# Designed miniproteins, single chains, continued (3), part 34

Each design is a single chain, and the fold is of that chain. pLDDT is the mean over its residues in the fold that is shown.

## One batch from the design tools (miniprotein)

Design m9232
Fold by ESMFold2-Fast:
Structure m9232 (fold): chain A 72 residues (1-72)
Amino acid sequence: SELEKGEEYEKKGEEAKKKGDNKTAARYYSLAGVYYLQAGDFEKAREALEKALELDPDNPMARAVQRELDTL
């Protein structure tokens, strides 16, 4: 499911962050946000978005998730 894919990518983001790869972590958190948004879990999508933007404020995928959430 999209929810399970979101959780998978969030875990990959946490692993990348632990390795100090903030750009890769932001990419994975952004992907998690996309899948959470598709699943209709807007709280998890916002949380993943926040984590992504903290690590990479200019991440284009994170910004796309933000725009979608701002319409809700």
Scores: mean pLDDT 87

Design m9233
Fold by ESMFold2-Fast:
Structure m9233 (fold): chain A 57 residues (1-57)
Amino acid sequence: SDVALQLIAKELRLSREQAEELARLIAEGHSNREIGERLGLSPAQVAGARRALEVLS
């Protein structure tokens, strides 16, 4: 969902490209820790984004 990606990018202060990378890594089954280390996010922030994608998709 483009709306979910826009909301995640705004909330986490990510570029659109970083928000798309976040969604891809989630879809590929990476852990919250692994995604956080790659994008400079806490595991809790990644978990929040995962829930937002589940609700808004």
Scores: mean pLDDT 82

Design m9234
Fold by ESMFold2-Fast:
Structure m9234 (fold): chain A 85 residues (1-85)
Amino acid sequence: SAKEDVDRLGDVLHRLVRGELTPEQAAEELGIPLEYVRKIQELIDRAKAAPTREEREQAGLEITKVVSDILKEKGYKLLKASDLG
């Protein structure tokens, strides 16, 4: 279901942010192309390196866009940000 995919995506992304998963492991666990996970990792790295709050918020919005694209590829649509947490 969409909720199960969103819940799994959230868990995998948290583990990726904590360095508990490699991008390759995250891609395998989510069943998505590695390119999506690499893009999320790039955005996480940008957020961590961002000197301003505005730049961190921008990176967060871009992560939300990539997550939306992942869910669309699986045939789902992200309806709200709370579905990610």
Scores: mean pLDDT 73

Design m9235
Fold by ESMFold2-Fast:
Structure m9235 (fold): chain A 61 residues (1-61)
Amino acid sequence: KAEELLKKGREAYEQGNYDEAVKYFSEALKLDPTNVEAARLLAQTLMDQGKLDEAEKLVAA
């Protein structure tokens, strides 16, 4: 289930649709909070949006 959301998030990210990518990666983390890849991809997407403070809060948690 989380793997499908990660795939959709990566596709959105590759197309420059960062808001959709954040949505899918966030949903993947809600299903599996221990999913390191989902957390990493979400942080990377937030950094690419220029939301460094949001990305740092996610990594610090």
Scores: mean pLDDT 75

Design m9236
Fold by ESMFold2-Fast:
Structure m9236 (fold): chain A 103 residues (1-103)
Amino acid sequence: MKPTKEELRDLVGEFAGAVLDIAVAELRASTDPETQERALEAIDKVIEMQDEALRAIDEGASPEQILELVEKGLEEVMSLMTPEQRERVKAAFEAFKKKLEEL
């Protein structure tokens, strides 16, 4: 089954938004400069991951190629996160993978 570019963009945006919300919540809750810097780095990495995936979609990348790009970006994002945040991100990623397979 061949998904549309719009459907792929919507799924990537939904996933990136969910991960971004986790990083933004930590930034807003913390007064510690090191935690704020880590959260800002995570935000930048989520934006970079989304931008790379959206460019690939525009160039006609397959769902499998998009999944590989998102997985690579997510490794960098998760390196900046607590174990609890990583569990939340992994849950969002499993939902993303399921939706991508259903397209």
Scores: mean pLDDT 85

Design m9237
Fold by ESMFold2-Fast:
Structure m9237 (fold): chain A 73 residues (1-73)
Amino acid sequence: MEPELYVAGTRGPSPEAIERAQKLYDEGRFDEALDVLAEEVRKQGGLVSRGDPAEREKIEAQARADLAAMRAA
């Protein structure tokens, strides 16, 4: 786990994560698709906090938005 690709905020999920989430979404596995996107958001946003409920909700909201954008494509 290298912090060399630290970014300010998120740039959205990677193409690989989008493809994986889209596959899960198409199979009706919404929770797993959201987990994939949420993990990418956490990874790209850096190590902010693992146990902060407010940050968890923010990451989940971003993951839902990313999933909706992916579905609209």
Scores: mean pLDDT 59

Design m9238
Fold by ESMFold2-Fast:
Structure m9238 (fold): chain A 65 residues (1-65)
Amino acid sequence: SKKLTLKATADWEALRPDELSLKAGEVVELENVEELDEGFLRGVDVATGKEVLVPKHLVEIIEEE
């Protein structure tokens, strides 16, 4: 499965309690990453095990594995 290290460029609030909210400047490592048709990235935060669903344009890819 695809792994990415992402940096949030803006605040993003999760719509569900089982999803991770991101703050501008936050760095997260995601596994099982999928790129969705609506320009969203979906993955699982390695540190917490929570899902991340975030607009691709609000994140910067730092590292790809």
Scores: mean pLDDT 80

Design m9239
Fold by ESMFold2-Fast:
Structure m9239 (fold): chain A 57 residues (1-57)
Amino acid sequence: MEERIRELLEEEVRLSMEMIGLAVELTYNPSEETRKRLDELAEESQRLAAELQELLA
């Protein structure tokens, strides 16, 4: 696997773990800040997925 693909996969895993933690926090202590942060991470995840698709094509 190319080094860049490995880095993107590792970053995607880290983002997924952070998003899960924030989703749990949002369930117990809902806040606008937590929701906004989740949305930002979701957008970042989509960008990483797009780059991975480009590299794998």
Scores: mean pLDDT 80

Design m9241
Fold by ESMFold2-Fast:
Structure m9241 (fold): chain A 86 residues (1-86)
Amino acid sequence: MSKEEQVAQARESLERAREAKEEMEKAKAEGNAIAYAGAAVLLIGSLWNAHLLGEKAKKQGAEEGEELIKEAIELAKEAGLELPEP
């Protein structure tokens, strides 16, 4: 996978993470524990994927990789989650 493809996929994963965070907030407002748990799994997976792809892109010399990693970490903190190190 090229560094450009890694950057693109990391951005897509961040988008999915933002959507999952919104779904978690909706599920919490509705008191739907199952929907909340499902959205949380999607959020964690998407953030993990974005972080991993950002790290790989950075190692291949893509400047965007570092910014993508920072965005993933910040989004995780906003959601009350701590990203596991890859």
Scores: mean pLDDT 79

Design m9242
Fold by ESMFold2-Fast:
Structure m9242 (fold): chain A 60 residues (1-60)
Amino acid sequence: DEVLERLRAYAESQGREISDEELREIVERAEAFAKALGLPESMVLPIALMLLDADIRYGK
């Protein structure tokens, strides 16, 4: 999954090691959000990155 690989790379660039399970959860939430709003698949990655950045910055 390209989105999952991009999220993993971003987390590593921020000095964070996040499990594949947590990254998958972020991807699933981003996909559900994009689908609910009728957004194209190209929006899944920026939404997922925003969610990941928020998790790193503010915690879960």
Scores: mean pLDDT 78

Design m9243
Fold by ESMFold2-Fast:
Structure m9243 (fold): chain A 68 residues (1-68)
Amino acid sequence: SMLEKLRREAAERVREVVREARARGWSRDELLGRLNQVLSELQEKYPEVPSEEISRIVAEAFREELAA
């Protein structure tokens, strides 16, 4: 389904961002800036999904990655 594809893509992209941030020692602002770019790109790619739902999915993926 579309939501399964979105969740998978969000999880993969957030994981990449967090790993890069850790490797490069990014500031909180730099990390948040990159996450906002991911959010915008996902909103553009999945216009049929409400932006609030995409935001929630990205936030959940980020929380899960920080807990790992």
Scores: mean pLDDT 85

Design m9244
Fold by ESMFold2-Fast:
Structure m9244 (fold): chain A 101 residues (1-101)
Amino acid sequence: DLSSLSKEELEKLKEELEKKLEEYYQEAQKVYATLSPEQQARVQQLAQQLQTEQDLSPKAAFIVAVYLLQVEQGDLSANGKIAEVIRAELTLRGIDLILNK
């Protein structure tokens, strides 16, 4: 329960999760750069849907969209990364609600 954490603990958790999302974002950008124009268009479409339907940030939506494309292409290991990114985004959203009131 995030509400049971101190402000210092919440700020530390926020920093750790933001760093993790940044690392995934850098990896996702490298993958994206290797994709065909059709695959890049699919990633952009998925990212837009994730922002509008799941209320993900542009950064988290982009990361998840890249990994969703990998899953669609048969790389099921990307499902673990998707779950971790979504958990980090939701946790950051919860921290933001508590810290900013």
Scores: mean pLDDT 85

Design m9245
Fold by ESMFold2-Fast:
Structure m9245 (fold): chain A 94 residues (1-94)
Amino acid sequence: SIEELIDEMKAAIDADNFAEARRLLHQVKVEAMKEIKDPEIRDEVLDLIEEASRLLTRYEVAKERGDTAAYEQAKAEINRILDKLKEIYKKVKE
């Protein structure tokens, strides 16, 4: 499920496995396009996925530079977006 993919992505981010996090984010996008029938909700989800992708790049760069404040902020923003994606998807199922 998309919820399971999001949980796996959070685990990959916690492990600093950026390649796996990006692979899982792409799988979330593919599943969202298949499972979300409402075009407006689908577009909102796709916008959030794009924002998460940009934040993953910021997180990786900040981590490489040793900018603790920047990578902690980027990680927190990614987790906030992932939590919002889970909430949207749960409402679509209910």
Scores: mean pLDDT 84

Design m9246
Fold by ESMFold2-Fast:
Structure m9246 (fold): chain A 55 residues (1-55)
Amino acid sequence: GISPEVRAAEDAAVRALARGDYAAAIAHAQKAVELGTGEAKEGSERGLAQIRAAA
């Protein structure tokens, strides 16, 4: 499982993407990476890379 703080940051990034706010999505995804460890961190890093590629 992932921490509530990591999950909150990931959810914030998804909401930002839904409204087309790539800058906010990147910032929230970066926070999820900083807060995550191990497998959760790797997942957040992949998410951040995908957002950056789409922006």
Scores: mean pLDDT 78

Design m9247
Fold by ESMFold2-Fast:
Structure m9247 (fold): chain A 71 residues (1-71)
Amino acid sequence: SLREGGIASAQALKEAAKTIPDEEARRAVIEAAERLARVAEEYDPSDPESVRRLEEEARRAEEVAREAVAA
């Protein structure tokens, strides 16, 4: 499910963050992962806004992760 996928992605990001030596970049990835996890936990498949929000946070988390490895 999208909720389970979002939670799994968030956990994977938190795990990947452990490999980031820069403290600020690592914190940013952890924060994005925690935000994604919260939105995934609140996910309601009957609410189009909930679906959009989950997709939006997943996209943001990917952007933060990309910036962290470039820093």
Scores: mean pLDDT 80

Design m9248
Fold by ESMFold2-Fast:
Structure m9248 (fold): chain A 87 residues (1-87)
Amino acid sequence: KVVLDKVGQTLTLEPGETVEISAAPGQVVTLRVVSGSGQLEITHDGKTRVVDVAVGDYFTIRDGESYVLTNLGDQPLTFEVIGLGPA
């Protein structure tokens, strides 16, 4: 489990890796996919949905939701925190 709490913070997943990511309490985090591709599993209020993410995509994670990111590609998946704000 990784808490994303700093602008400029990066995470890299090798092919087949998965990671649970979260925002700090009271925070909303905006992320950019810098390289690679993968799948983001979002759980909110007991419901789970899945979205594909790839280079150039932006996505937001917030306190109160659960997120699991998996690298389904054949290259490293790297993403960067580009913004932090109040939830």
Scores: mean pLDDT 82

Design m9249
Fold by ESMFold2-Fast:
Structure m9249 (fold): chain A 69 residues (1-69)
Amino acid sequence: MEKKAEELKKKAIEKALEDVKKGEDPEVAASRAAQDLYRQLVEELGMPRDKAAALATKTAKEIMDEIDK
């Protein structure tokens, strides 16, 4: 479970960064990636909604932090 969640998280980060490089607004890209990750965590992994929301929110912050560097 944890390894699969980390793989989904990495894909979400990669997609958001690619979207930003293509000219997407960073906040919009991060929000979209977090929403997609939340759905995958709940639907594919059966993760509790509160835990999935926390991980998705943390992932959005990590995306924004990478863009600010």
Scores: mean pLDDT 81

Design m9250
Fold by ESMFold2-Fast:
Structure m9250 (fold): chain A 57 residues (1-57)
Amino acid sequence: TNDLISRQVSEALSIADTLSPEEVAELLREGLLKAGVDEDLAETVAKTVKRALEAAR
């Protein structure tokens, strides 16, 4: 299950330069849900990535 999360996060980050943090988080959340990740976990991962992208400024 961690492999699916890592793959989705890596894909989202690879296009982060062309998207806002909110758009990256939404794309990641949808990707995780489609991959069968729990809704609560998908929300937590998306929120964490969004916060990390915002903090990188």
Scores: mean pLDDT 76

Design m9251
Fold by ESMFold2-Fast:
Structure m9251 (fold): chain A 63 residues (1-63)
Amino acid sequence: DDGERKVEEIRRLAEAGNIEEARELANSIKDPVIRLVALAEIALVQGNEEEARELLAKALELA
């Protein structure tokens, strides 16, 4: 799945501190569920646990 590969790359970019590039890749994902998961991964890396939980809850509702 192309989306799974992008989520992994987004996580690596965010962990390296390349947050802007990570967000650009997340926004390029057309599947709304995978896009929300990618954004949640970025939020977790930044320590925004509440935002990550909200994004994951929305992804689960759309799946």
Scores: mean pLDDT 82

Design m9252
Fold by ESMFold2-Fast:
Structure m9252 (fold): chain A 61 residues (1-61)
Amino acid sequence: DLDELTKASQAVADTLAELRDKLSPEEIRKHAVERAVAAGVDPDLAEQTATVAVRSLEEKK
């Protein structure tokens, strides 16, 4: 569970760093979820982690 959360956080952080200035928050969320799931993270956990991270980008705008 802890290892899975770490994988989710890393995948989401990498996606945000790569795409935050290039894509909309909604598109970034989709890419983050896809990367996390590909890394072996549960889809629900991946979606939740990506949504929280991407929401922080929206709140600044």
Scores: mean pLDDT 75

Design m9253
Fold by ESMFold2-Fast:
Structure m9253 (fold): chain A 60 residues (1-60)
Amino acid sequence: MPKLFRAIKDYEAKGPGELSLQKGDILEVYYDVNEELVMARNLKTGELGVVPKSVIEEIK
């Protein structure tokens, strides 16, 4: 089951396949891409893409 995360700050996508986020956006995180990045869906927009781990936090 994907984990729910929240954007802790605004983030602008830097390249193709990345998600832009607004602070407070809720994401489903599916898997780690690498040490810095996850694959996620922004539940507000429905967009799927890569997000830095540094701009999101897990909802417990």
Scores: mean pLDDT 82

Design m9254
Fold by ESMFold2-Fast:
Structure m9254 (fold): chain A 70 residues (1-70)
Amino acid sequence: SEVEERVPVLIEQLSDASPEVRFQAARELGEIARRAPEAARAAVDALIKALGDSDPRTREAAFEALRNLA
């Protein structure tokens, strides 16, 4: 599915050099976690790492994504 194809790309983007790319990836993973939690579970380890990101927007988005998976 589109979501299954998108999740690996978003996991990679959580480690991007651009803070904006990391933030957008965390936010999109949060939306996927709400709609298709099983697909987003593959991102749990990457989202936990993103809780320590230098950008506070990325940290907040990662926290919200993980809450949607709880």
Scores: mean pLDDT 86

Design m9255
Fold by ESMFold2-Fast:
Structure m9255 (fold): chain A 59 residues (1-59)
Amino acid sequence: SEEQYEFAKEIVRELVEERKYSELLALLEAAEILSEKFGISREEAYKIAKKALEELKEE
């Protein structure tokens, strides 16, 4: 959903830019946070986080 996606962009941005995580670690952590917050599977959360990271890299 759009809400899940926008939240994922904020979390990925914070992890990469503020916390200096590698892309892989940021994706894994973001997937865990998204899974807990929205009650979705880790696989679903990871796909959302990966899409958010890819779009942030193009901005």
Scores: mean pLDDT 82

Design m9256
Fold by ESMFold2-Fast:
Structure m9256 (fold): chain A 57 residues (1-57)
Amino acid sequence: SEKEKRELILRKIGLEIRIIGLEYEIEKKPKGVDVEKARKELEEAEKELKKVEEELE
């Protein structure tokens, strides 16, 4: 349905924003950021994004 497709698109956008933020933290290593935790969260967000993209196909 259009509602379900909209919810998947919003989830995809949210995951893409999260991935950009995590990539920034890993690259720039700001003071106080746990880079190893950010790496694990990035892997999880990338897996979730793939699942959402498959549901949109």
Scores: mean pLDDT 84

Design m9257
Fold by ESMFold2-Fast:
Structure m9257 (fold): chain A 73 residues (1-73)
Amino acid sequence: MSELEKAKEELEKLINESPENPSEETLKRVYELALFLVKNGETKTVLRLYLQAKEKNKTKIVEAIEKAAKDAN
């Protein structure tokens, strides 16, 4: 698998498996994965995963993804 595919799978797993209040290490990893994906042109993938996190009320994960998207611009 490409590094992009691995990053996508890891981010999706963190969104699905993490608690509502995840650790700071988990939030940092979400930020790093989202930032990496956006910088590599996977903006549509990140948007889809962002909406999935929002629908699951994973508020802190949503905030980490939003920060990554802003920082990638």
Scores: mean pLDDT 85

Design m9258
Fold by ESMFold2-Fast:
Structure m9258 (fold): chain A 61 residues (1-61)
Amino acid sequence: MSEEVARIIGLILGMVAYDLEGKRDEAISLAEEALKLAQKHKDKYPELVEFVKRVLERIKS
């Protein structure tokens, strides 16, 4: 697994932590950064891109 994929996972975990604390703006910021990084690897990990998109949509709702 690449170092960038590990970083994306870290951003997703941070996003979930902020969302659980009610820090929505911080959660959205981390989710958008995770999506940006995931899109660089969409050829290898398209499911990761879809996952981050769904989570971001849920937080914004």
Scores: mean pLDDT 78

Design m9259
Fold by ESMFold2-Fast:
Structure m9259 (fold): chain A 64 residues (1-64)
Amino acid sequence: MKISEEEILEALGDMYVGLANILESQGKYEEAAEMYRKAAELYRKAGNEEKAKEAEERARELEE
């Protein structure tokens, strides 16, 4: 089985989104926004522009 670099990067992005959700539930909105931004960068590197855009949007909502 061959796991692509893109699949690994997307999975890592998903982990950062999970961490961001936990931080949000704790009221740590600035830290959660940082995790969403990291996820967006990873999704972009994975070629998943849709997930990257969604993560960036969530980060903006928490900082504004």
Scores: mean pLDDT 82

Design m9260
Fold by ESMFold2-Fast:
Structure m9260 (fold): chain A 89 residues (1-89)
Amino acid sequence: SEAEELFYKGLEAFQAGDYETAIEYLEKAIELDPESGLTALALAAIGQAYYKQGDYEKAKEYAEKALELDPNNEDAKAVLEKAEKALKE
């Protein structure tokens, strides 16, 4: 699907270090299919991308959204812990 294609383009951009482009593709993937089984993974990846950009508030927000959909998402748990430490909470 177009949503799946955008999800993988977002991951490719993330691996290239283009966090802004990664966020754009992943957000568009969620908008096209918000009930997709990839949505929790996309939210966790957006959280990781915001963390890499130094936006710890948004990193925390997206990690929490990912954990709301999938409480066992280890990437989202890791991002949340790192973001909270950076925010000195």
Scores: mean pLDDT 87

Design m9261
Fold by ESMFold2-Fast:
Structure m9261 (fold): chain A 92 residues (1-92)
Amino acid sequence: MKIKKPKNLKAEVISPTKVRISWETENDKPVTFYVYYKNLETGEEKFLGKIKNKKSGSLEIDVEPNTTYEFWVKAKNLEGEAVSEPVTVTVP
C-alpha cells in the first residue's frame, strides 16, 4: 500500500468551545479523510467525521474549555490507509 499520510496538520483554537483542524495531502488519487480526537484528560477517543477530498481538508470541532486534545487524520481508499502525525492543542 502507498497511501500517503495527511501532512501539515494544524489545530487552531477559534474560541473556548471550538477548534479548527486543517491538513493537506500529497495523494495523487482520491482519498477519504477520517478525523479523530483524544481528550488527554479523560483518555476518551472520538470519531469526528469524514471528508472526501483529494488535496486538503478542514473541520471545526466543538470542544470543552480548559481541556487538552490530540487530533489526527487518517487517509483511506480501497487499497489502504495512512494516519497523520498527531497535533496537540490546549483550549484555554
Scores: mean pLDDT 80

Design m9262
Fold by ESMFold2-Fast:
Structure m9262 (fold): chain A 84 residues (1-84)
Amino acid sequence: MRAEVEANMEAFVAAVRELLDAGDYDAAVALLEVVAEGLRETFGEAAEPAVEYLERAAEAARAGDAEAALEYARRAAEETVRLV
């Protein structure tokens, strides 16, 4: 479980980075929103710290701040790993 979640979160952060590096901010926002919904469905209220970081990442991406978006996505991944 933990190793699978860690691998999934590593892949998620890598995907966000690739989209931001490509300048595809709309796709990065969509990915962040899909992951936030999945975390709420899986963990409920326990997901709120991770989801808050994903929402901040999406706001940063909408503002064109790739560095802030990636940092918040990484923090969301760290909080998600703590859930398992």
Scores: mean pLDDT 86

Design m9263
Fold by ESMFold2-Fast:
Structure m9263 (fold): chain A 69 residues (1-69)
Amino acid sequence: SLQEELRELVLEEASITVEIMLLHVQYKVAVQQGDQAAKQQYQAKIDALVEKSREVQAKIKELLAKLKS
């Protein structure tokens, strides 16, 4: 159902948000240690998750519009 799909997308977005927060902590540690390779790795992972978050948010907005119709 649309309601079940919405619940799954909301939980996925919450999971992505937590992972981004944890990666930002790891990025700051890499900055403090001067680890350029780790910085690039964590930044790439953050960028990928931010893009995924945008896609999930777009799907949530579309499903909410369908539920209001």
Scores: mean pLDDT 88

Design m9264
Fold by ESMFold2-Fast:
Order: structure tokens, then sequence, then C-alpha cells
Structure m9264 (fold): chain A 73 residues (1-73)
């Protein structure tokens, strides 16, 4: 699934930047999508979207909202 691949890439990028907490959250979201736990994955991704919107990154927030919608299918 493209959603899982994108979340794993985001996890790798944050890990390379030394942000292990965000990397772990993205990895967990990818695992939840793979396990079919769609409601839990959507909650995590929406929470991340709200976080990045508050940090002044609206483009990443919008991407995360789109990924949440795709994960919920």
Amino acid sequence: MEVVERLKKLAEEFKKKGNNLLADIYTRAAELVEQGKREEAVRILRGLADYFASQGNPELAEELRRLAEEAGK
C-alpha cells in the first residue's frame, strides 16, 4: 500500500534527523495500517497533522490528513 510506504519513508527521514519519537510514531501508524487497525491509524495520523499545523508546517499537515483518509478505506 502506498500509504504504508510513505509512512515508512517519513519515519526514516525523521530518524535521520535524530527525531526518534516522531520516527516511532510514523512506524506505529504504518504497522496499524498493515494490521487493518484503520481507526487507530487514522487517529494517530490526524493527531500528527494537527501537530504539524501548529508547528507552521501546513503542507505536511495536509499530506497527513490525506494519508489518514486513505488509511481509513
Scores: mean pLDDT 83

Design m9265
Fold by ESMFold2-Fast:
Structure m9265 (fold): chain A 89 residues (1-89)
Amino acid sequence: MVKEAEELVKEAEEAAKKGDYEKAAELYAEAAVLYAKAGDMEKAVEAAKKAGEVLEKGGASPGKAAAKYAGAVLSAVGAAVSKELGLEP
């Protein structure tokens, strides 16, 4: 899981390098969920923040970038809480 999240971060970095900021943001958001499921909340929050930042670099409005960041954080927290409480995903 952590290795998969790290691969998604690398793919996000490559997408951003090519100017595909929307794809990079999506990959960072997916990495955030995987880090949260692995129990690495610090990396999960960092990846979610990166998702918002790359959207802003791509010309997205601050509101759209903030919504992507917030959505990624909420998804990551929900995944971690669900895992801890033994609830279904």
Scores: mean pLDDT 74

Design m9266
Fold by ESMFold2-Fast:
Structure m9266 (fold): chain A 59 residues (1-59)
Amino acid sequence: SLADEAERLAQRAEELKQKAAELAASGNPDQTREAAELLRQAAELDEKAKALRKQAEAE
């Protein structure tokens, strides 16, 4: 269902945020850049999850 897909995307976004936090904590410039890219990907997944939830709520 759309609701199940939205939940999966939200979970993937949380996994990326967790990995980004670990990379950012390293203090390495390359890993800090990777963390920023993962946060952008997580934001895109969160937006897709929101859109799917709105569609799932529509009757």
Scores: mean pLDDT 83

Design m9267
Fold by ESMFold2-Fast:
Structure m9267 (fold): chain A 61 residues (1-61)
Amino acid sequence: SAEEAAERLVEAQRLYQSLPDVPEEIRKLLDEMVAAFQAGDYERALELAEKAIELIRKYLE
């Protein structure tokens, strides 16, 4: 599911860029997501991307 991980990673990055202020916690999650994807751990990258998306949505209310 490298393709699914890539799609979610792009979605998370787009949502992140829409934020005026970014909590440090979300930035760290996105950094870990990119690192996992680059390491070939697509399952972890997908999980981290989904977690980041959830936190961004909660932050936006």
Scores: mean pLDDT 81

Design m9268
Fold by ESMFold2-Fast:
Structure m9268 (fold): chain A 69 residues (1-69)
Amino acid sequence: MEFPKIQKLKLEMTAAGEARIHEAQYGTDTLSSAEAAALAEEIAAAVRETGSVEWEGPETEPAPMLRPK
């Protein structure tokens, strides 16, 4: 996954391997709804490609995926 400049990210991982972004900020800019949706699709595609539902968030030792629905 490619998120080198995301400063803030709230991500939810589902048991089906879907990734949903609730909040994202890129550098000093806030992603638009369309940009956030595109990023969520890229994350979901990457999870399906690797066969993994794990993702590590920046500045967070416990990964965001530890809060599934």
Scores: mean pLDDT 49

Design m9269
Fold by ESMFold2-Fast:
Structure m9269 (fold): chain A 73 residues (1-73)
Amino acid sequence: ERERAAEEARRVAEIARRTAESLRRLGDEEGARRMEELARRAEEAAERGVSPEEAEELRREFERLSTEAGKRL
């Protein structure tokens, strides 16, 4: 399921980038930076072809970073 893995990675990239913008507006520069890095990695993974395992790892990393940011806010 390479096609669905790529779609999942693109979704992670999109929500991570949106979350980075929100975190920056709230003054969480560290959280924003980490989300921007995740978005970039996810976009690159989708472009080169990503495995379902990689896509799931990207999604879990997004969840972890979101939880950490929520604790700071």
Scores: mean pLDDT 82

